# Designs tried in a protein design run: designed miniproteins, single chains, continued (4). Part 104

Each design is a single chain, and the fold is of that chain. pLDDT is the mean over its residues in the fold that is shown.

## One batch from the design tools (miniprotein)

Design m15622
Fold by ESMFold2-Fast:
Structure m15622 (fold): chain A 68 residues (1-68)
Amino acid sequence: MSKEEQAQKLTEELGKKLKEAIEKGEVSEDEAREVENIALRGIHEFARTGDLEKLRELMEEALKKIEE
């Protein structure tokens, strides 16, 4: 699996969990915005550097905000 495919999969998994949490009312609008901002920073950084590890770290940080 390419780095681009791995990045896409991480992004899709986060997006799916965020959507489900919003639909269930488990996150506030402010929390959803914070998760989106973390994800966007990770995506932009990956586009610049190709650093999949950094993207994974940021996606994990975003996921933890959903699960808290």
Scores: mean pLDDT 79

Design m15623
Fold by ESMFold2-Fast:
Structure m15623 (fold): chain A 88 residues (1-88)
Amino acid sequence: SLSEMEKLVQEYKEKILNDESLSEEMKNLLIELIELAASFKLSLPTLKKLAEELYEKALKLPETNESFTELTQYFYELLQKAIEEEKA
């Protein structure tokens, strides 16, 4: 059986893949960033908050190469904040 962390990651992957407003490239980037976040020693609520904030940011960005860079930068800002809050 999957851990609660693995289940959360799978739920976000399914949500992202089924979101018709996102390009395949944006979906792939978003999933990779969430999986990367899950590799850190974060609590389940912290990971869930990070995944949700990252997903909401992706929905607000236009489909451009600059948007992929902006999402990646935003991800690292969220990850740093999450690590500082968890002291992990």
Scores: mean pLDDT 82

Design m15624
Fold by ESMFold2-Fast:
Structure m15624 (fold): chain A 84 residues (1-84)
Amino acid sequence: MTKELLEELRKKLIELGDKLDSLPEEERDEKLLEIIRELAEMMKKLPEDVKEEVREIFKAIIDNLLELGAISEELAEEMKKILE
Protein backbone atom coordinates (compact mmCIF):
# COMPACT_ATOMS: atom_id res chain seq x y z
CA MET A 1 0.00 0.00 0.00
CA THR A 2 1.43 3.38 -1.01
CA LYS A 3 1.60 6.43 1.29
CA GLU A 4 -0.06 8.55 -1.42
CA LEU A 5 -3.11 6.24 -1.58
CA LEU A 6 -3.52 6.39 2.22
CA GLU A 7 -3.34 10.22 2.11
CA GLU A 8 -6.03 10.32 -0.60
CA LEU A 9 -8.29 8.03 1.48
CA ARG A 10 -7.73 10.33 4.48
CA LYS A 11 -8.64 13.41 2.38
CA LYS A 12 -11.90 11.74 1.29
CA LEU A 13 -12.80 10.95 4.92
CA ILE A 14 -12.19 14.62 5.82
CA GLU A 15 -14.40 15.67 2.87
CA LEU A 16 -17.11 13.30 4.14
CA GLY A 17 -17.03 15.02 7.57
CA ASP A 18 -17.07 18.51 6.04
CA LYS A 19 -20.12 17.68 3.90
CA LEU A 20 -21.96 16.29 6.94
CA ASP A 21 -21.49 19.67 8.69
CA SER A 22 -22.08 22.10 5.79
CA LEU A 23 -24.78 20.86 3.37
CA PRO A 24 -28.60 20.68 3.58
CA GLU A 25 -29.80 17.12 4.27
CA GLU A 26 -30.93 16.33 0.69
CA GLU A 27 -27.72 17.65 -0.94
CA ARG A 28 -25.60 16.08 1.81
CA ASP A 29 -26.91 12.55 1.14
CA GLU A 30 -26.07 12.79 -2.60
CA LYS A 31 -22.58 14.14 -1.87
CA LEU A 32 -21.87 11.47 0.77
CA LEU A 33 -22.78 8.74 -1.75
CA GLU A 34 -20.44 10.38 -4.30
CA ILE A 35 -17.57 10.41 -1.77
CA ILE A 36 -18.18 6.74 -0.85
CA ARG A 37 -18.09 5.80 -4.56
CA GLU A 38 -14.74 7.61 -4.86
CA LEU A 39 -13.45 5.73 -1.78
CA ALA A 40 -14.56 2.41 -3.35
CA GLU A 41 -12.61 3.27 -6.53
CA MET A 42 -9.48 4.07 -4.49
CA MET A 43 -9.84 0.77 -2.63
CA LYS A 44 -9.53 -1.09 -5.97
CA LYS A 45 -5.84 -0.05 -5.96
CA LEU A 46 -5.18 -1.73 -2.57
CA PRO A 47 -3.63 -5.22 -2.34
CA GLU A 48 -6.28 -7.97 -1.98
CA ASP A 49 -5.16 -8.82 1.57
CA VAL A 50 -5.71 -5.20 2.68
CA LYS A 51 -8.98 -4.45 0.80
CA GLU A 52 -11.21 -6.43 3.21
CA GLU A 53 -9.64 -4.81 6.31
CA VAL A 54 -10.09 -1.29 4.85
CA ARG A 55 -13.67 -2.14 3.79
CA GLU A 56 -14.47 -3.22 7.36
CA ILE A 57 -13.00 0.04 8.73
CA PHE A 58 -15.16 2.14 6.37
CA LYS A 59 -18.28 0.12 7.24
CA ALA A 60 -17.52 0.75 10.94
CA ILE A 61 -17.26 4.51 10.22
CA ILE A 62 -20.67 4.36 8.47
CA ASP A 63 -22.14 2.52 11.49
CA ASN A 64 -20.72 5.21 13.82
CA LEU A 65 -22.32 7.96 11.69
CA LEU A 66 -25.65 6.10 11.95
CA GLU A 67 -25.31 5.82 15.77
CA LEU A 68 -24.62 9.58 15.99
CA GLY A 69 -27.77 10.28 13.94
CA ALA A 70 -25.66 11.96 11.24
CA ILE A 71 -27.11 9.72 8.48
CA SER A 72 -30.29 7.68 7.96
CA GLU A 73 -30.46 3.86 8.07
CA GLU A 74 -31.29 3.88 4.34
CA LEU A 75 -28.24 6.01 3.49
CA ALA A 76 -25.98 3.83 5.68
CA GLU A 77 -27.20 0.69 3.85
CA GLU A 78 -26.59 2.29 0.41
CA MET A 79 -23.09 3.43 1.42
CA LYS A 80 -22.21 -0.10 2.62
CA LYS A 81 -23.52 -1.61 -0.65
CA ILE A 82 -21.22 0.69 -2.66
CA LEU A 83 -18.20 -0.57 -0.67
CA GLU A 84 -18.99 -4.22 -1.59
Scores: mean pLDDT 74

Design m15625
Fold by ESMFold2-Fast:
Structure m15625 (fold): chain A 82 residues (1-82)
Amino acid sequence: SMLEERVREAERRLEEVEKWMKENPEKATPLMKQTIEEARRLIEEAREMVENPEKASELTLLVTLLMAEGAITTVETALKNA
């Protein structure tokens, strides 16, 4: 599904950002780290919703995914300007 593909893409983006932050600790601010930790939790929740569609509505999944994507985009944008 489109939502499953978006969760998979968000997982890949999250992994890339976490790897970059580990390789560039001098540029990784505490706020960036906190924001990515929050995004990771949201993505883990979205993954569980995709795997158990009977336990969560599509709207709940979409809202959770949008929040996670927003957090990832915020850090990616900050990294480009660092």
Scores: mean pLDDT 86

Design m15626
Fold by ESMFold2-Fast:
Structure m15626 (fold): chain A 111 residues (1-111)
Amino acid sequence: MAGETVRVPATEEAIREALLEALEKVKESIDEKEDLKVNVIATAPDGTSTFVASKSFKTAEEAAEYGAREAVRTLATTDAASVHVVISQGDRVLVTARVTREEAEVTAVNP
């Protein structure tokens, strides 16, 4: 794959699309029999990390929509400096995103 990290505006739509594209790039690593687990972690201005949400989905579309929505909501409703979205299956991390109020960095992780 040419380029594994993409920077997009910190809008729910742009983050959702970037997460979907990253999941498509790693689709060969996705087990269709396993759910996609989305973890959302907020980092406070002092560097303290707090778990926000975790949910499992059967489809990449639902996982991407949830991750984007939760990241944007967390930044809008808390004093968090950044939010990390991690999409995984079992012990395998498939996609990560680091979201701030200005931009999101979305990374497709090779198996």
Scores: mean pLDDT 84

Design m15627
Fold by ESMFold2-Fast:
Structure m15627 (fold): chain A 75 residues (1-75)
Amino acid sequence: DKVAEAERHLARADELMDEAEKETDPQKRIELYREAVEHYDRAAELAKDDPELRQRASIHSVAARLLIVGEELEA
């Protein structure tokens, strides 16, 4: 079930985002955000037949990418 796989990737990405929020090292935080982006992108790909899940994954991927840019600009 591709939708179930997408849900697992979303859950993992959300966990990584929570870990990044608690991380005090900017470089480690960027690595956690990048891993979250990979999981959100995979979730969006797997959720092609579920437009709501795909949209949620895509929006969260964009948000995580913006957080990476913000960290890199502050460094």
Scores: mean pLDDT 86

Design m15628
Fold by ESMFold2-Fast:
Structure m15628 (fold): chain A 74 residues (1-74)
Amino acid sequence: MEERLAQIRALEAELLARAPSLSDEERRVEIARGALLSYHILKGSSQAEIQKVRNLSDEELIALYRELVAKELA
């Protein structure tokens, strides 16, 4: 079965490839998305839960990231 670390590294590589072309606001959103996706991959969340995270608005994404940081990444 696929290694979860390989999935996380793929997300990191995607973010790094896009980072030079992103604004500060866009980078904040992409960092939040990457962190939430990495959390769910490491936790073993279902593909449906991962897809829910991908479909969040920028505001919902930042709000959930702040909750995650407060609870798990403080």
Scores: mean pLDDT 71

Design m15629
Fold by ESMFold2-Fast:
Structure m15629 (fold): chain A 69 residues (1-69)
Amino acid sequence: MKEKEIKELVERAYELGKQAALAVQRHDSAALREVVAEMNQLREEAAKISPEAEEEVRRAFARGFAEAS
């Protein structure tokens, strides 16, 4: 059950990472601020599950950002 929750947070963080890269490329500061705010919420939710979940979410965001850059 926890594994499914972590997977969903990780998948959303990956998508946010891609959106952040696109916002940077487009010089869209408003979109970037929205992505950062949502990512901060995902990190807080993951941290409530475990420090390992927070780290997985952080890595997924970085991966999404790198792949879309």
Scores: mean pLDDT 84

Design m15630
Fold by ESMFold2-Fast:
Structure m15630 (fold): chain A 65 residues (1-65)
Amino acid sequence: MEEVEKAKREMAENPDDPEAAFRLAEQYLKEGKLDEARAVYRAILETHPDSPLAERARKLLEELK
């Protein structure tokens, strides 16, 4: 719970940092919140499509389908 809230704050404070969003999605996965994790991975693909983390997010999103 606390880790997710920390990651949310980091993402909000650093909207141009795909790593902050990726960490948030990973925390959701650890908590079993698959729908929330999918939403964050999709957001990374939409806002940072050229990032190496977008490629990782797409692969994980396919696995969570």
Scores: mean pLDDT 76

Design m15631
Fold by ESMFold2-Fast:
Structure m15631 (fold): chain A 77 residues (1-77)
Amino acid sequence: SAKEAAGRQLGYQAALEGIDLVEQGKWSDQVGQQINDSYTGMSEADRNLARTMVAYGAKGGTEEAKKKAQEELEKAK
């Protein structure tokens, strides 16, 4: 549905914001929760996807994580 597509787009946007903060050295669990709370319209699945993508970036690949999030965001449009 249009609402499901919009929620998924927000999930990828939240992931991109989180990955940018990881890259800047400004990430924390508290900041992650603030981003999660600020993005309205995400389902729990979309929130979990965003957290997973940020965690992947933090683990060793912010550039790869951003590229993947951007590609998936374009597919969700």
Scores: mean pLDDT 79

Design m15632
Fold by ESMFold2-Fast:
Structure m15632 (fold): chain A 105 residues (1-105)
Amino acid sequence: MAEEAERRGREAMEEKDGEKAKEAAEEAKKAAEEGGDAKKAARGAAYAAGAASLAKSGEAGKEASEAGREAARRGGEQKDSLATSLGAGAAMAGIGAAFQAGGPG
């Protein structure tokens, strides 16, 4: 799950594909929610946020933000400060990508 999120996120960044970025964000969020490795989930969310920004996909940016937030929460539970920081950073990057894509319209 978390490794799949990293793979999908990296692929989405290389292809600048908003749909792949969205899929990577969904996998990262699922990995975090199911109690997987918080660092891998946070990295998946970070790649998804980067891909969303490159693809100018507001929807993918929003989903990457949610994935980053869940990874940060899981990192807190695991007492993993790096996972918490990376997850929070991915959440903020996802929000930024959503804004860069423009609002509704």
Scores: mean pLDDT 79

Design m15633
Fold by ESMFold2-Fast:
Structure m15633 (fold): chain A 63 residues (1-63)
Amino acid sequence: MEVIEEIVELREYIEKSLPDGYARTLDLSGLTPALNAALAGDDESARQTIDTTRELVEQQVKS
C-alpha cells in the first residue's frame, strides 16, 4: 500500500473538511506520527494511525 500517498490524501481531505485549527491539531497528532512511522519502515503502525485519524475526522465532520 502507498502509505505516504494515503497520508497526503488524508491531509487534503482534512483541510477541506475541517477548520484550520482542527486540521492543524489532527496533522500534529495523527498525520505527522503516521508519516514518521512510514519513513521508519513501520507501515503497519502508520496505517493504524491513519485509520484512527480518519475516524476522528469523520466524527468531527458528522457530529
Scores: mean pLDDT 77

Design m15634
Fold by ESMFold2-Fast:
Structure m15634 (fold): chain A 76 residues (1-76)
Amino acid sequence: MKTVAEALAERLEKLGYKLEDKSPEALRNNPVVRSTLTFIENLLGEKIDLEKPNPAAIRLLDALFKNVTEKIKPEK
């Protein structure tokens, strides 16, 4: 099973972000990751643990990245 950190790193790389370190610690310090987690935590009403598998959080993460990427051009 993939952790939230692994799923998040894969989605960010797919969007063209180059991640220097894919560890949970490095991801917690990444501003894009922190903003994304805050948004998902607000939707779920609970905190997300990056080091654990969380299918609900991963599903929301995938839906969020897919909807944003398909509807806007990330050129800026």
Scores: mean pLDDT 71

Design m15635
Fold by ESMFold2-Fast:
Structure m15635 (fold): chain A 64 residues (1-64)
Amino acid sequence: SLADQEQQLRDEAVRRAVERANELIEKADADPSITKDQLDLELQRVGDETQRELQQRLAELRER
């Protein structure tokens, strides 16, 4: 069903974003020269890109 496909896309997008965010956080934690602002920008970028990609995929499904 469309709803199931949307749910799968959302679930995968969230998991991917969390995994990427955790890698960035761990890297920043190991390297104190990485500023909080730099980490925050990278995390926001990951979130924005993930949401944009998800929205495009959802739109494609709904336009079917």
Scores: mean pLDDT 84

Design m15636
Fold by ESMFold2-Fast:
Structure m15636 (fold): chain A 70 residues (1-70)
Amino acid sequence: GTVKAVDAANKRVWIGTSDPFAVGQAVMVVKGKRSFPGKVVAVAPGQILVQLADAHDFVAGDAVRVEVLP
């Protein structure tokens, strides 16, 4: 996926993806060699909003992978 928008103060990130996600789903957002645990808090057409557990340095345009946690 690709980061579309960042709300760093609230630890939230909008990620553009065609993969199916559900609100409440636990995920790991991977940027390069760094992994950021989070939860999907909203779903919109072609994108998801992830609430991250920790502070992050994502910027719009970043290439990321969103992995579903068991």
Scores: mean pLDDT 80

Design m15637
Fold by ESMFold2-Fast:
Parts: C-alpha cells; structure tokens; sequence
Structure m15637 (fold): chain A 59 residues (1-59)
C-alpha cells in the first residue's frame, strides 16, 4: 500500500541520516587521513541517496 511504501521510505531516510551523521563524526574526530577520506566519500554517497528519497517522499 502507499502508506507502507511511505513508511519504508521514511525509515530508510532515518537510517541514511544516522549513517551520514556517524561519518561526519568520523571526519571530525579521526586523525587518520585515509579513514577521513573514506568517511567523506560515504557522506557524498549518503547525501545523494537522502536527496533521492526526500524527492520520492515529496512526490
């Protein structure tokens, strides 16, 4: 149903936002440049997915 689809999108959005926040913390706290670079790439990918899901929810 449309209600279940919307709920699934909202839950997925929440999970992606938590993943993004976790990686932002890694960038702020890690002294290892390779770990920071990996976290920045993960932030970029997660931000793109968040935008896509937000667009689907708003449709």
Amino acid sequence: SASLERERLQLRLGLLQMVKASNELVVETSKNPEIRAQAQEDIQRTSELIAQIQAQIAA
Scores: mean pLDDT 89

Design m15638
Fold by ESMFold2-Fast:
Structure m15638 (fold): chain A 59 residues (1-59)
Amino acid sequence: SEEQREAVKAFVERSGLTPEEKERILALIDENPIETLDQLTQALSERVRAEKEAARAAA
């Protein structure tokens, strides 16, 4: 459990995201039962998809 949490946290910290987005994702992990990297990547993919669709609609 602690190792899984550390791995997820390290993944977020090593990401190319801004400090604000990293903090937001860490809060998401803390508030939600995210214990696997898979759950985190799914949440991140959903956000990226939403932003990409918004950009495509604006372009």
Scores: mean pLDDT 71

Design m15639
Fold by ESMFold2-Fast:
Structure m15639 (fold): chain A 98 residues (1-98)
Amino acid sequence: DERIKRAIELLEEAKRLAEEAAELSTDLKVQAGARMVVRSLEEAIRLAEEGRAEEAARTAKGASDMARQLAAESTDPRVQELLERAAELAEEAARLLE
């Protein structure tokens, strides 16, 4: 399924951006939150690869919501941009998996 393949590509990019946010942030709460986003995105990728598309979509949506909340809590514009972009990609992936 080309849509599942595309969703996985988007989730991998979202994961990369969330990892960058964790590395750049000097706020321990934002760092921990970004690492939780990475873990949720890894779970969404695993579920999508197993063909569990609806579960992957819900997990990706959860990761998107978490990343967006962390972006709002961040005071570093670079970290905020990375988390907002990760949220957008995870949300797009969730739509493709529906």
Scores: mean pLDDT 90

Design m15640
Fold by ESMFold2-Fast:
Structure m15640 (fold): chain A 62 residues (1-62)
Amino acid sequence: RVQEAAKAAEAAGRAGDAAGAREASSLGFMTNGPEEQSAYAAARAGDATGAGAAASIGAFNG
């Protein structure tokens, strides 16, 4: 679910793994939430930290 994807994105973001954060946040993108959209955009830009932060907000909601 979105919670699992967001958790994975957060962990990848903390580790500085932009590719992992992108993969995890893309799963959350299908939910169309603002948090998921933000995580997806940050991951695409190579901002692992931003992707992790946005995804963690999505995990709280979902």
Scores: mean pLDDT 56

Design m15641
Fold by ESMFold2-Fast:
Structure m15641 (fold): chain A 91 residues (1-91)
Amino acid sequence: MKVYRPDEFLQRILESLGYKKKSLSREELLEALRKYFEKQKLRDPKNPEVVNLENTFLGAVLGKKEFKLSELEEAVDKLVSVYATEEEKPA
């Protein structure tokens, strides 16, 4: 199973949602971002497929004022480092 490690910026978003994991599956990461958009009311009320990123931390990181939920997987790939597994080094 592939595990995606979010960058520092995405990790702050995940922490705001109560996620304390350093590494997530792709599916968990996509679900967390969808929950973030719903909780922060970032979705356009006239077009719920569009996420308003203006004045958001994610928008600053991606350099975008908006994106579509269909672009979410591509956006995630820019914000994560891909690892097979993460194990703590025994002391």
Scores: mean pLDDT 64

Design m15642
Fold by ESMFold2-Fast:
Structure m15642 (fold): chain A 90 residues (1-90)
Amino acid sequence: AADDARLLAGLRAHDERAKRDGEIFNAGYNYGVAEYKAKLDPKWKEEAEKYKQRVDELIASFPTPEEAERARKLAEEGYKKGIEDFEKSL
């Protein structure tokens, strides 16, 4: 039925959202690690700036302010986790 196609599209949208959430979190995580490294050694500053640009681009890719704000918060969660994990590895 046509309604089954709509249900399948909903499931696919859920999976795509989860994948995007992971990408945003991971971008924040990598930025956090790189920025922490840059504070310890300036040679990592360029890498930190590249990851920051990636985070900014991902946030800017969302069409609504509400979605952009959600993405920003998710990137911030990744950022904090990246720093925490890196500090524990020292």
Scores: mean pLDDT 80

Design m15643
Fold by ESMFold2-Fast:
Structure m15643 (fold): chain A 76 residues (1-76)
Amino acid sequence: MMVGARTLALAVIGQALLNGQTADQAKQLGRDTLVRMGVSRDDADAAAQDLVDSLLSSNVTQTQVDSLKRGAENLL
C-alpha cells in the first residue's frame, strides 16, 4: 500500500520541482497525494519531506518522473 503511494508522491514532487516550484510547494503536493492515498497526515508530512530532500540531492529528469508515473499506475 505505502509503496504505491510513495512512488506517486515521488513523481508529483519531481514534476513540481522540474516545473520550478519551491521545495515547500513540492512537499505540500507530495503530502496531499499521500493523504489522498490513505497515509496519515503526520506520516505523509514526514515522508514528503524525506522525498523532497532525496530529490534535491539528485538531478531529477523528466524521463525519471515519467518512469515513476508509470510505476505508480502499475502499483495502483
Scores: mean pLDDT 77

Design m15644
Fold by ESMFold2-Fast:
Structure m15644 (fold): chain A 78 residues (1-78)
Amino acid sequence: SHVEELAERAIKAVKEGDFSTAARLISAAYLEYVAAQIEAELARKRGDDPETVASLEELAQRYRELADRIIAEVEKAK
């Protein structure tokens, strides 16, 4: 999944001391989080089924948690 791909890239970047790449991956995770939240809101307004809305909200939360986890790993590496 895209979340798993970002996680692998972020872990590698932090391990290699590439904090510039880590910062871009944090930004990418936040962008995906915002996008998923907007998609969930639009799906709700369109009257899409509750399962579709919940799936998008869960995806958003996973990206937010990923961004927070990358930040925590960078803070440990300082």
Scores: mean pLDDT 83

Design m15645
Fold by ESMFold2-Fast:
Structure m15645 (fold): chain A 82 residues (1-82)
Amino acid sequence: MERAEELIKRAESLLNQAKTLAEKAKDVNPELYKRAQIAITRYEYAIELLREHPDDPAVLQAAERLINGAEEDIKKIEEELK
């Protein structure tokens, strides 16, 4: 259970960061805004999976991959907005 809770907490923190980034991109770069929205969707989906199946190792792995992939995309978007 602790692992799922840790991943949810991480995803929620990163989701808030992604929403802030999307707001910055919204009026400046439509493509980066779209990419930020995709990352937001990945975080939301990961949180949903973890809440429904917190003890499933396959779900934990899938959610972690979604979170890591979205985080990498967000870092690239931040670099492009500079």
Scores: mean pLDDT 84

Design m15646
Fold by ESMFold2-Fast:
Structure m15646 (fold): chain A 101 residues (1-101)
Amino acid sequence: RREEAERRAAEMRAEARRNADLEGGVTVSTQNATPRAWELLAEQAEAMAEAVRAGEIPPPKPGEKITATDPETGGRVTVTLEKGGAKTLERAAEKARELAG
């Protein structure tokens, strides 16, 4: 399929650079999650992705977790970056933004 050709090109690019994990593995765990908790997670992940792109911080390692807590309710969201890398972080930000509304 067309996705295979794009995936192959992405794999070759990732191999050459050894920098980007182009597979977006993300695991989510929630405890009384609210839209505000998801919004805060999205803000954190977006800020981290920008800092990685600017070269200010290294890309996250496989298994790193981002946690956001709603200060009003105590509702919590934890996202595990299964593969690490900037692309996994971007995917986590996108998913959190969708769930925030």
Scores: mean pLDDT 71

Design m15647
Fold by ESMFold2-Fast:
Structure m15647 (fold): chain A 92 residues (1-92)
Amino acid sequence: NDVQLFENAKKVIKKDPNYEDVAKEVTSILDETYDLNSTRLQNVLAALYVVSKEAKPSSLKADAESVKSLYLLDTTVEKIVKAILYIKEYFS
């Protein structure tokens, strides 16, 4: 259930004690506005978290292109890859 995985990702991220710092770093990487009350930012963070769980070096470009098409149309694939790797390392 993709919707349930996504909603659970939002809860995991928001409960993290460093949530604010994680959100700030991700928005810096993506050149996006830092706003913790933004539903858009919460959705972006959740999408990055979900794709990061299964991301492998060989899949990173496709994973980033998926996130770009849904939430980050104006962001380069290279920046989204960097954000996925940051989230993957942080939540490892």
Scores: mean pLDDT 85

Design m15648
Fold by ESMFold2-Fast:
Structure m15648 (fold): chain A 104 residues (1-104)
Amino acid sequence: PEGLKEEARELLERYVELAPDVPESSIEQALEWIENASPEELIDLIVQLENTIEAIKNPNETLTPEEAKEQARKNVKRAYEIAEKYKEDSEEVYKKYQEILENL
């Protein structure tokens, strides 16, 4: 799924710009992992990188249990949006995130 891989690589590049102390070996390993990742794994990485970048730009104190619950819902919704954008790469993953979102 080239579209998902490209989006993951772009987010990794943005993350590295904000966190220059990340070891080069970790970046190389992440790039290799992206090349071999499934659509579900790529979507999870994209959401993780987006949240990490946001946390670096807007550092906050530890989330309350309610804030953590809302963040989890936001993560599932974002994963669904990404899966919908690339649903032609894997309809199964898109349906999986739809079911998860309906159960939140």
Scores: mean pLDDT 77

Design m15649
Fold by ESMFold2-Fast:
Structure m15649 (fold): chain A 71 residues (1-71)
Amino acid sequence: SELQERRDLLTEHAERLFDRVVSELHPPADVERRFRELLRRMRENRDDLKKHWEALSEFMDLYEDFHRSRE
């Protein structure tokens, strides 16, 4: 469905952000594992709007917290 395609695009965007975080910021292994878990949850929930949104929200919170901790 169109909504699933939109969630797939958001997941793909999150994966690109994660690739940049790993390449540029070299996160500790526990932070990297958390990002990978959240990306997996987004992929598993492409047909569940609420669960996908919850995983995406947690991903963005982790991304912001990680950047804030490095300033």
Scores: mean pLDDT 82

Design m15650
Fold by ESMFold2-Fast:
Parts: structure tokens; sequence; C-alpha cells
Structure m15650 (fold): chain A 125 residues (1-125)
């Protein structure tokens, strides 16, 4: 499961000309290859593949409450949702709601929005 998703992200990265966006996709693939037994990553991938935005953001919320860096797990979720054909605007709406509900600081908000924009551009290429 995680290996199959990682393979899809590497294949996508190969056609992305922008080095930063390519490296983002390769980094997310590497994370999935390195931690196939990580229960939060498994749940995130399962929710994203099911196109279940509520379940996917619940995994991000659990990671946040545990003090885990949410940027990589959020990136994995967004990349899968986009590959599964979920509308980028629906993902943005869910992200804005998530940011408001947790009252996230401006720095973390900007980083999450940048990951979304970079992955949207990468999948559209």
Amino acid sequence: MLEEVADRLEALAARVPDPERRNLLLGLAALLYAFPDNPLLQRAVEAARAKDLEAAFEVVREAYKKGINILPIFGVIVAILLLEGVDPEKIREALEKFIEELNLDEELKEELLKILEDLVAAVAA
C-alpha cells in the first residue's frame, strides 16, 4: 500500500521540471518507503485514497496534538488526494477550516498553503 503510493509519487516527480516541487514529491515518496509500518502514515494514506477529507484531517490533528511535524503527513495526504482526482479547491477549503479550528500560527499556515500550491502545480504539470 505505502510502497505503491511512493512509486506513484516518484513517477510524478520524474515529469516535474521544477527542482523544489520534484524534491518535495521525492521526499514524500522516501518517507513512505522508510516508514511502511508507521500507523499514522498508514491511516493517512488509507483516508486520502478513500477521498475522505474529514478522516485525513483527523490524522493530521492527531499528529499535531502529539507534537509531530505535520508538514510531511499533510503533504502525503494532499498528493494522494490530487492523484485520486479530488478538486484542489475542496482541499483548500478543508485546509482553511483546519487552520481556523486549531488556530494555527501564521508561519505554519504559510507552510501548509505552500505545500498545497506546490503539489497542485506539480500534479497539473
Scores: mean pLDDT 87

Design m15651
Fold by ESMFold2-Fast:
Structure m15651 (fold): chain A 92 residues (1-92)
Amino acid sequence: TAEAQRKVEAMLEAGRMAFLEIALDIAKKYGLPQSEIDALQAQLAAARAKVAQLDPSLLGKSRAERFSMGWLAAIALAQGKSYEETLEFALE
């Protein structure tokens, strides 16, 4: 369904958002060039905007929860699961 597809896309973007938050923390900690930090911040803002558009409820989830659901959704899709099967798998 279109709803299942939208929820899966939101989970993937929420996971990407969590990954970018971790990458940004590491980049700042190790003093990467400001251009790299700016690029990561722009990507994070874009991912956040997509999550807000697709499923704003995910913005209230912890970084760990968002990373986990995005990773599980990615694995399920890579295995050829439908959007409905991916939701069942990622929400278990």
Scores: mean pLDDT 86

Design m15652
Fold by ESMFold2-Fast:
Structure m15652 (fold): chain A 77 residues (1-77)
Amino acid sequence: SEAAKRAQLEASLASLPELRELMEKEGLNPDAVEAFINGSAATLLTLLGGDQAEIDEYYEKSEEAAKKLGLTSGRLL
């Protein structure tokens, strides 16, 4: 059901702080963790129909972290 899908997305969003802590404990690069976590938050909020300004803030944090890793948005030829 749509309600069950929404609940799963909300639970996934709520679990991101725990996932960040786990990734940090595993010794992952902090910028990679921030890029992944903030990008995931933006995606989940988009699927939930969340506030655009909040989605944009998460995307900005993800992009800033990705830039520190030397990652640039490239398209396939």
Scores: mean pLDDT 82

Design m15653
Fold by ESMFold2-Fast:
Order: structure tokens, then sequence, then C-alpha cells
Structure m15653 (fold): chain A 86 residues (1-86)
């Protein structure tokens, strides 16, 4: 469906942004920030797996909920990066 294609595109864009942010924090961040990002990375991969399962099952409501949680993790990493640049 068009909604499924939209969700898959949004998830892919989040995954790309997530990877870029993680790379920057590993390059410029403190050891504490790197540890926090490692924990968030594990959570992001778990949510991505659950998102893909929901898509496969046709549960678009559940897929949207996991996508929102993935977005929250990306926002947390963005805040960590902003703090690392001070």
Amino acid sequence: SSEEQKLLKEARELEIRFGELVEKIYKYGSEEQKKKVEELSKKFEELKYEFMQAIKEGDLKKAKEYLKKMEEIVKEIEKILEESLK
C-alpha cells in the first residue's frame, strides 16, 4: 500500500540519519556519550526489527508506533551530539 511504502521510506531515512549521528558521536563524543549512544543503538536495532515484523504482518498501526519510538531515539542522539559540540 502507499501507506506501507511511506512508512518504509521514513524508516530508511531515520536509519541513515541514525548512522550519520552515531558516526559523529564516536568521532567527537566523550566516553560517557559513546556509552549512552551504544545503549541507544541497541534499542534502535530492536525497534527496527519490531517495525519490520509489523510491516510484514500488515499491522500499520503497530508499525507507526515503532517508527515513532525510533524517531525518539534519533532525537535523543541529536541532543547528545549538540552537547558534544559545546
Scores: mean pLDDT 88

Design m15654
Fold by ESMFold2-Fast:
Structure m15654 (fold): chain A 79 residues (1-79)
Amino acid sequence: LREEVERLLERADRLLQLAETVLAKKRYDLLPSIIEELQRVKKELERLKKSATPEDQARLDEMIRRLEEMIKQLEAALA
């Protein structure tokens, strides 16, 4: 479980970095695919949260919040 949490948090962080880079470069053609991947990772984090320790739940909640904000920013850029 700890290894799964760490691996998924790393994946989420790398994906956020990619999303920021793509948005900064105005690569709007790539945003739909990135939004889809962010949503998938968010669902996996929510699943892991149900089995996590209180300390890991706090870390997962913070990452979920960051993913939700990025998704909103990317969706706004497409509108």
Scores: mean pLDDT 84

Design m15655
Fold by ESMFold2-Fast:
Structure m15655 (fold): chain A 78 residues (1-78)
Amino acid sequence: KEQELIERANKLLEEIKKGQIEMAKEPDKAKQEEKARELEPLVEELREVLKQLSPEVQEKFRKENAAVPQQMLKEVEE
């Protein structure tokens, strides 16, 4: 079932990347902000899925996806 989590993480990452591309093409700042809010639950779900993986798989996923802003995968502090 770890394979199902990896597949879920990859699908979430693809959706996040698609949303980022759409935001980059959007000239209206208010609409960009709306698209960013739509991505927030996907980023949170990705973080939760990654936490369920073994440490070895988490490290591999992180290394393979280094292009994703690390800030988006970091827990919000305070």
Scores: mean pLDDT 69

Design m15656
Fold by ESMFold2-Fast:
Structure m15656 (fold): chain A 58 residues (1-58)
Amino acid sequence: GKKAIEGAKKATSPAGAAASAAEAGRLGGQVLGDQGIRAAKNGDYKAGAELAAKAGEE
């Protein structure tokens, strides 16, 4: 939901961004959630957060 999206957008730590990306992605879409988690795990927490935000908006 929106709370997870806000967390993803405002996360200041890689771990926080990864957690928010995973939650928002799983709520919005399975494929986007997987992509977000993988991006965050590879250090691309910003890309992961963006993918999760899109999934949550869906």
Scores: mean pLDDT 60

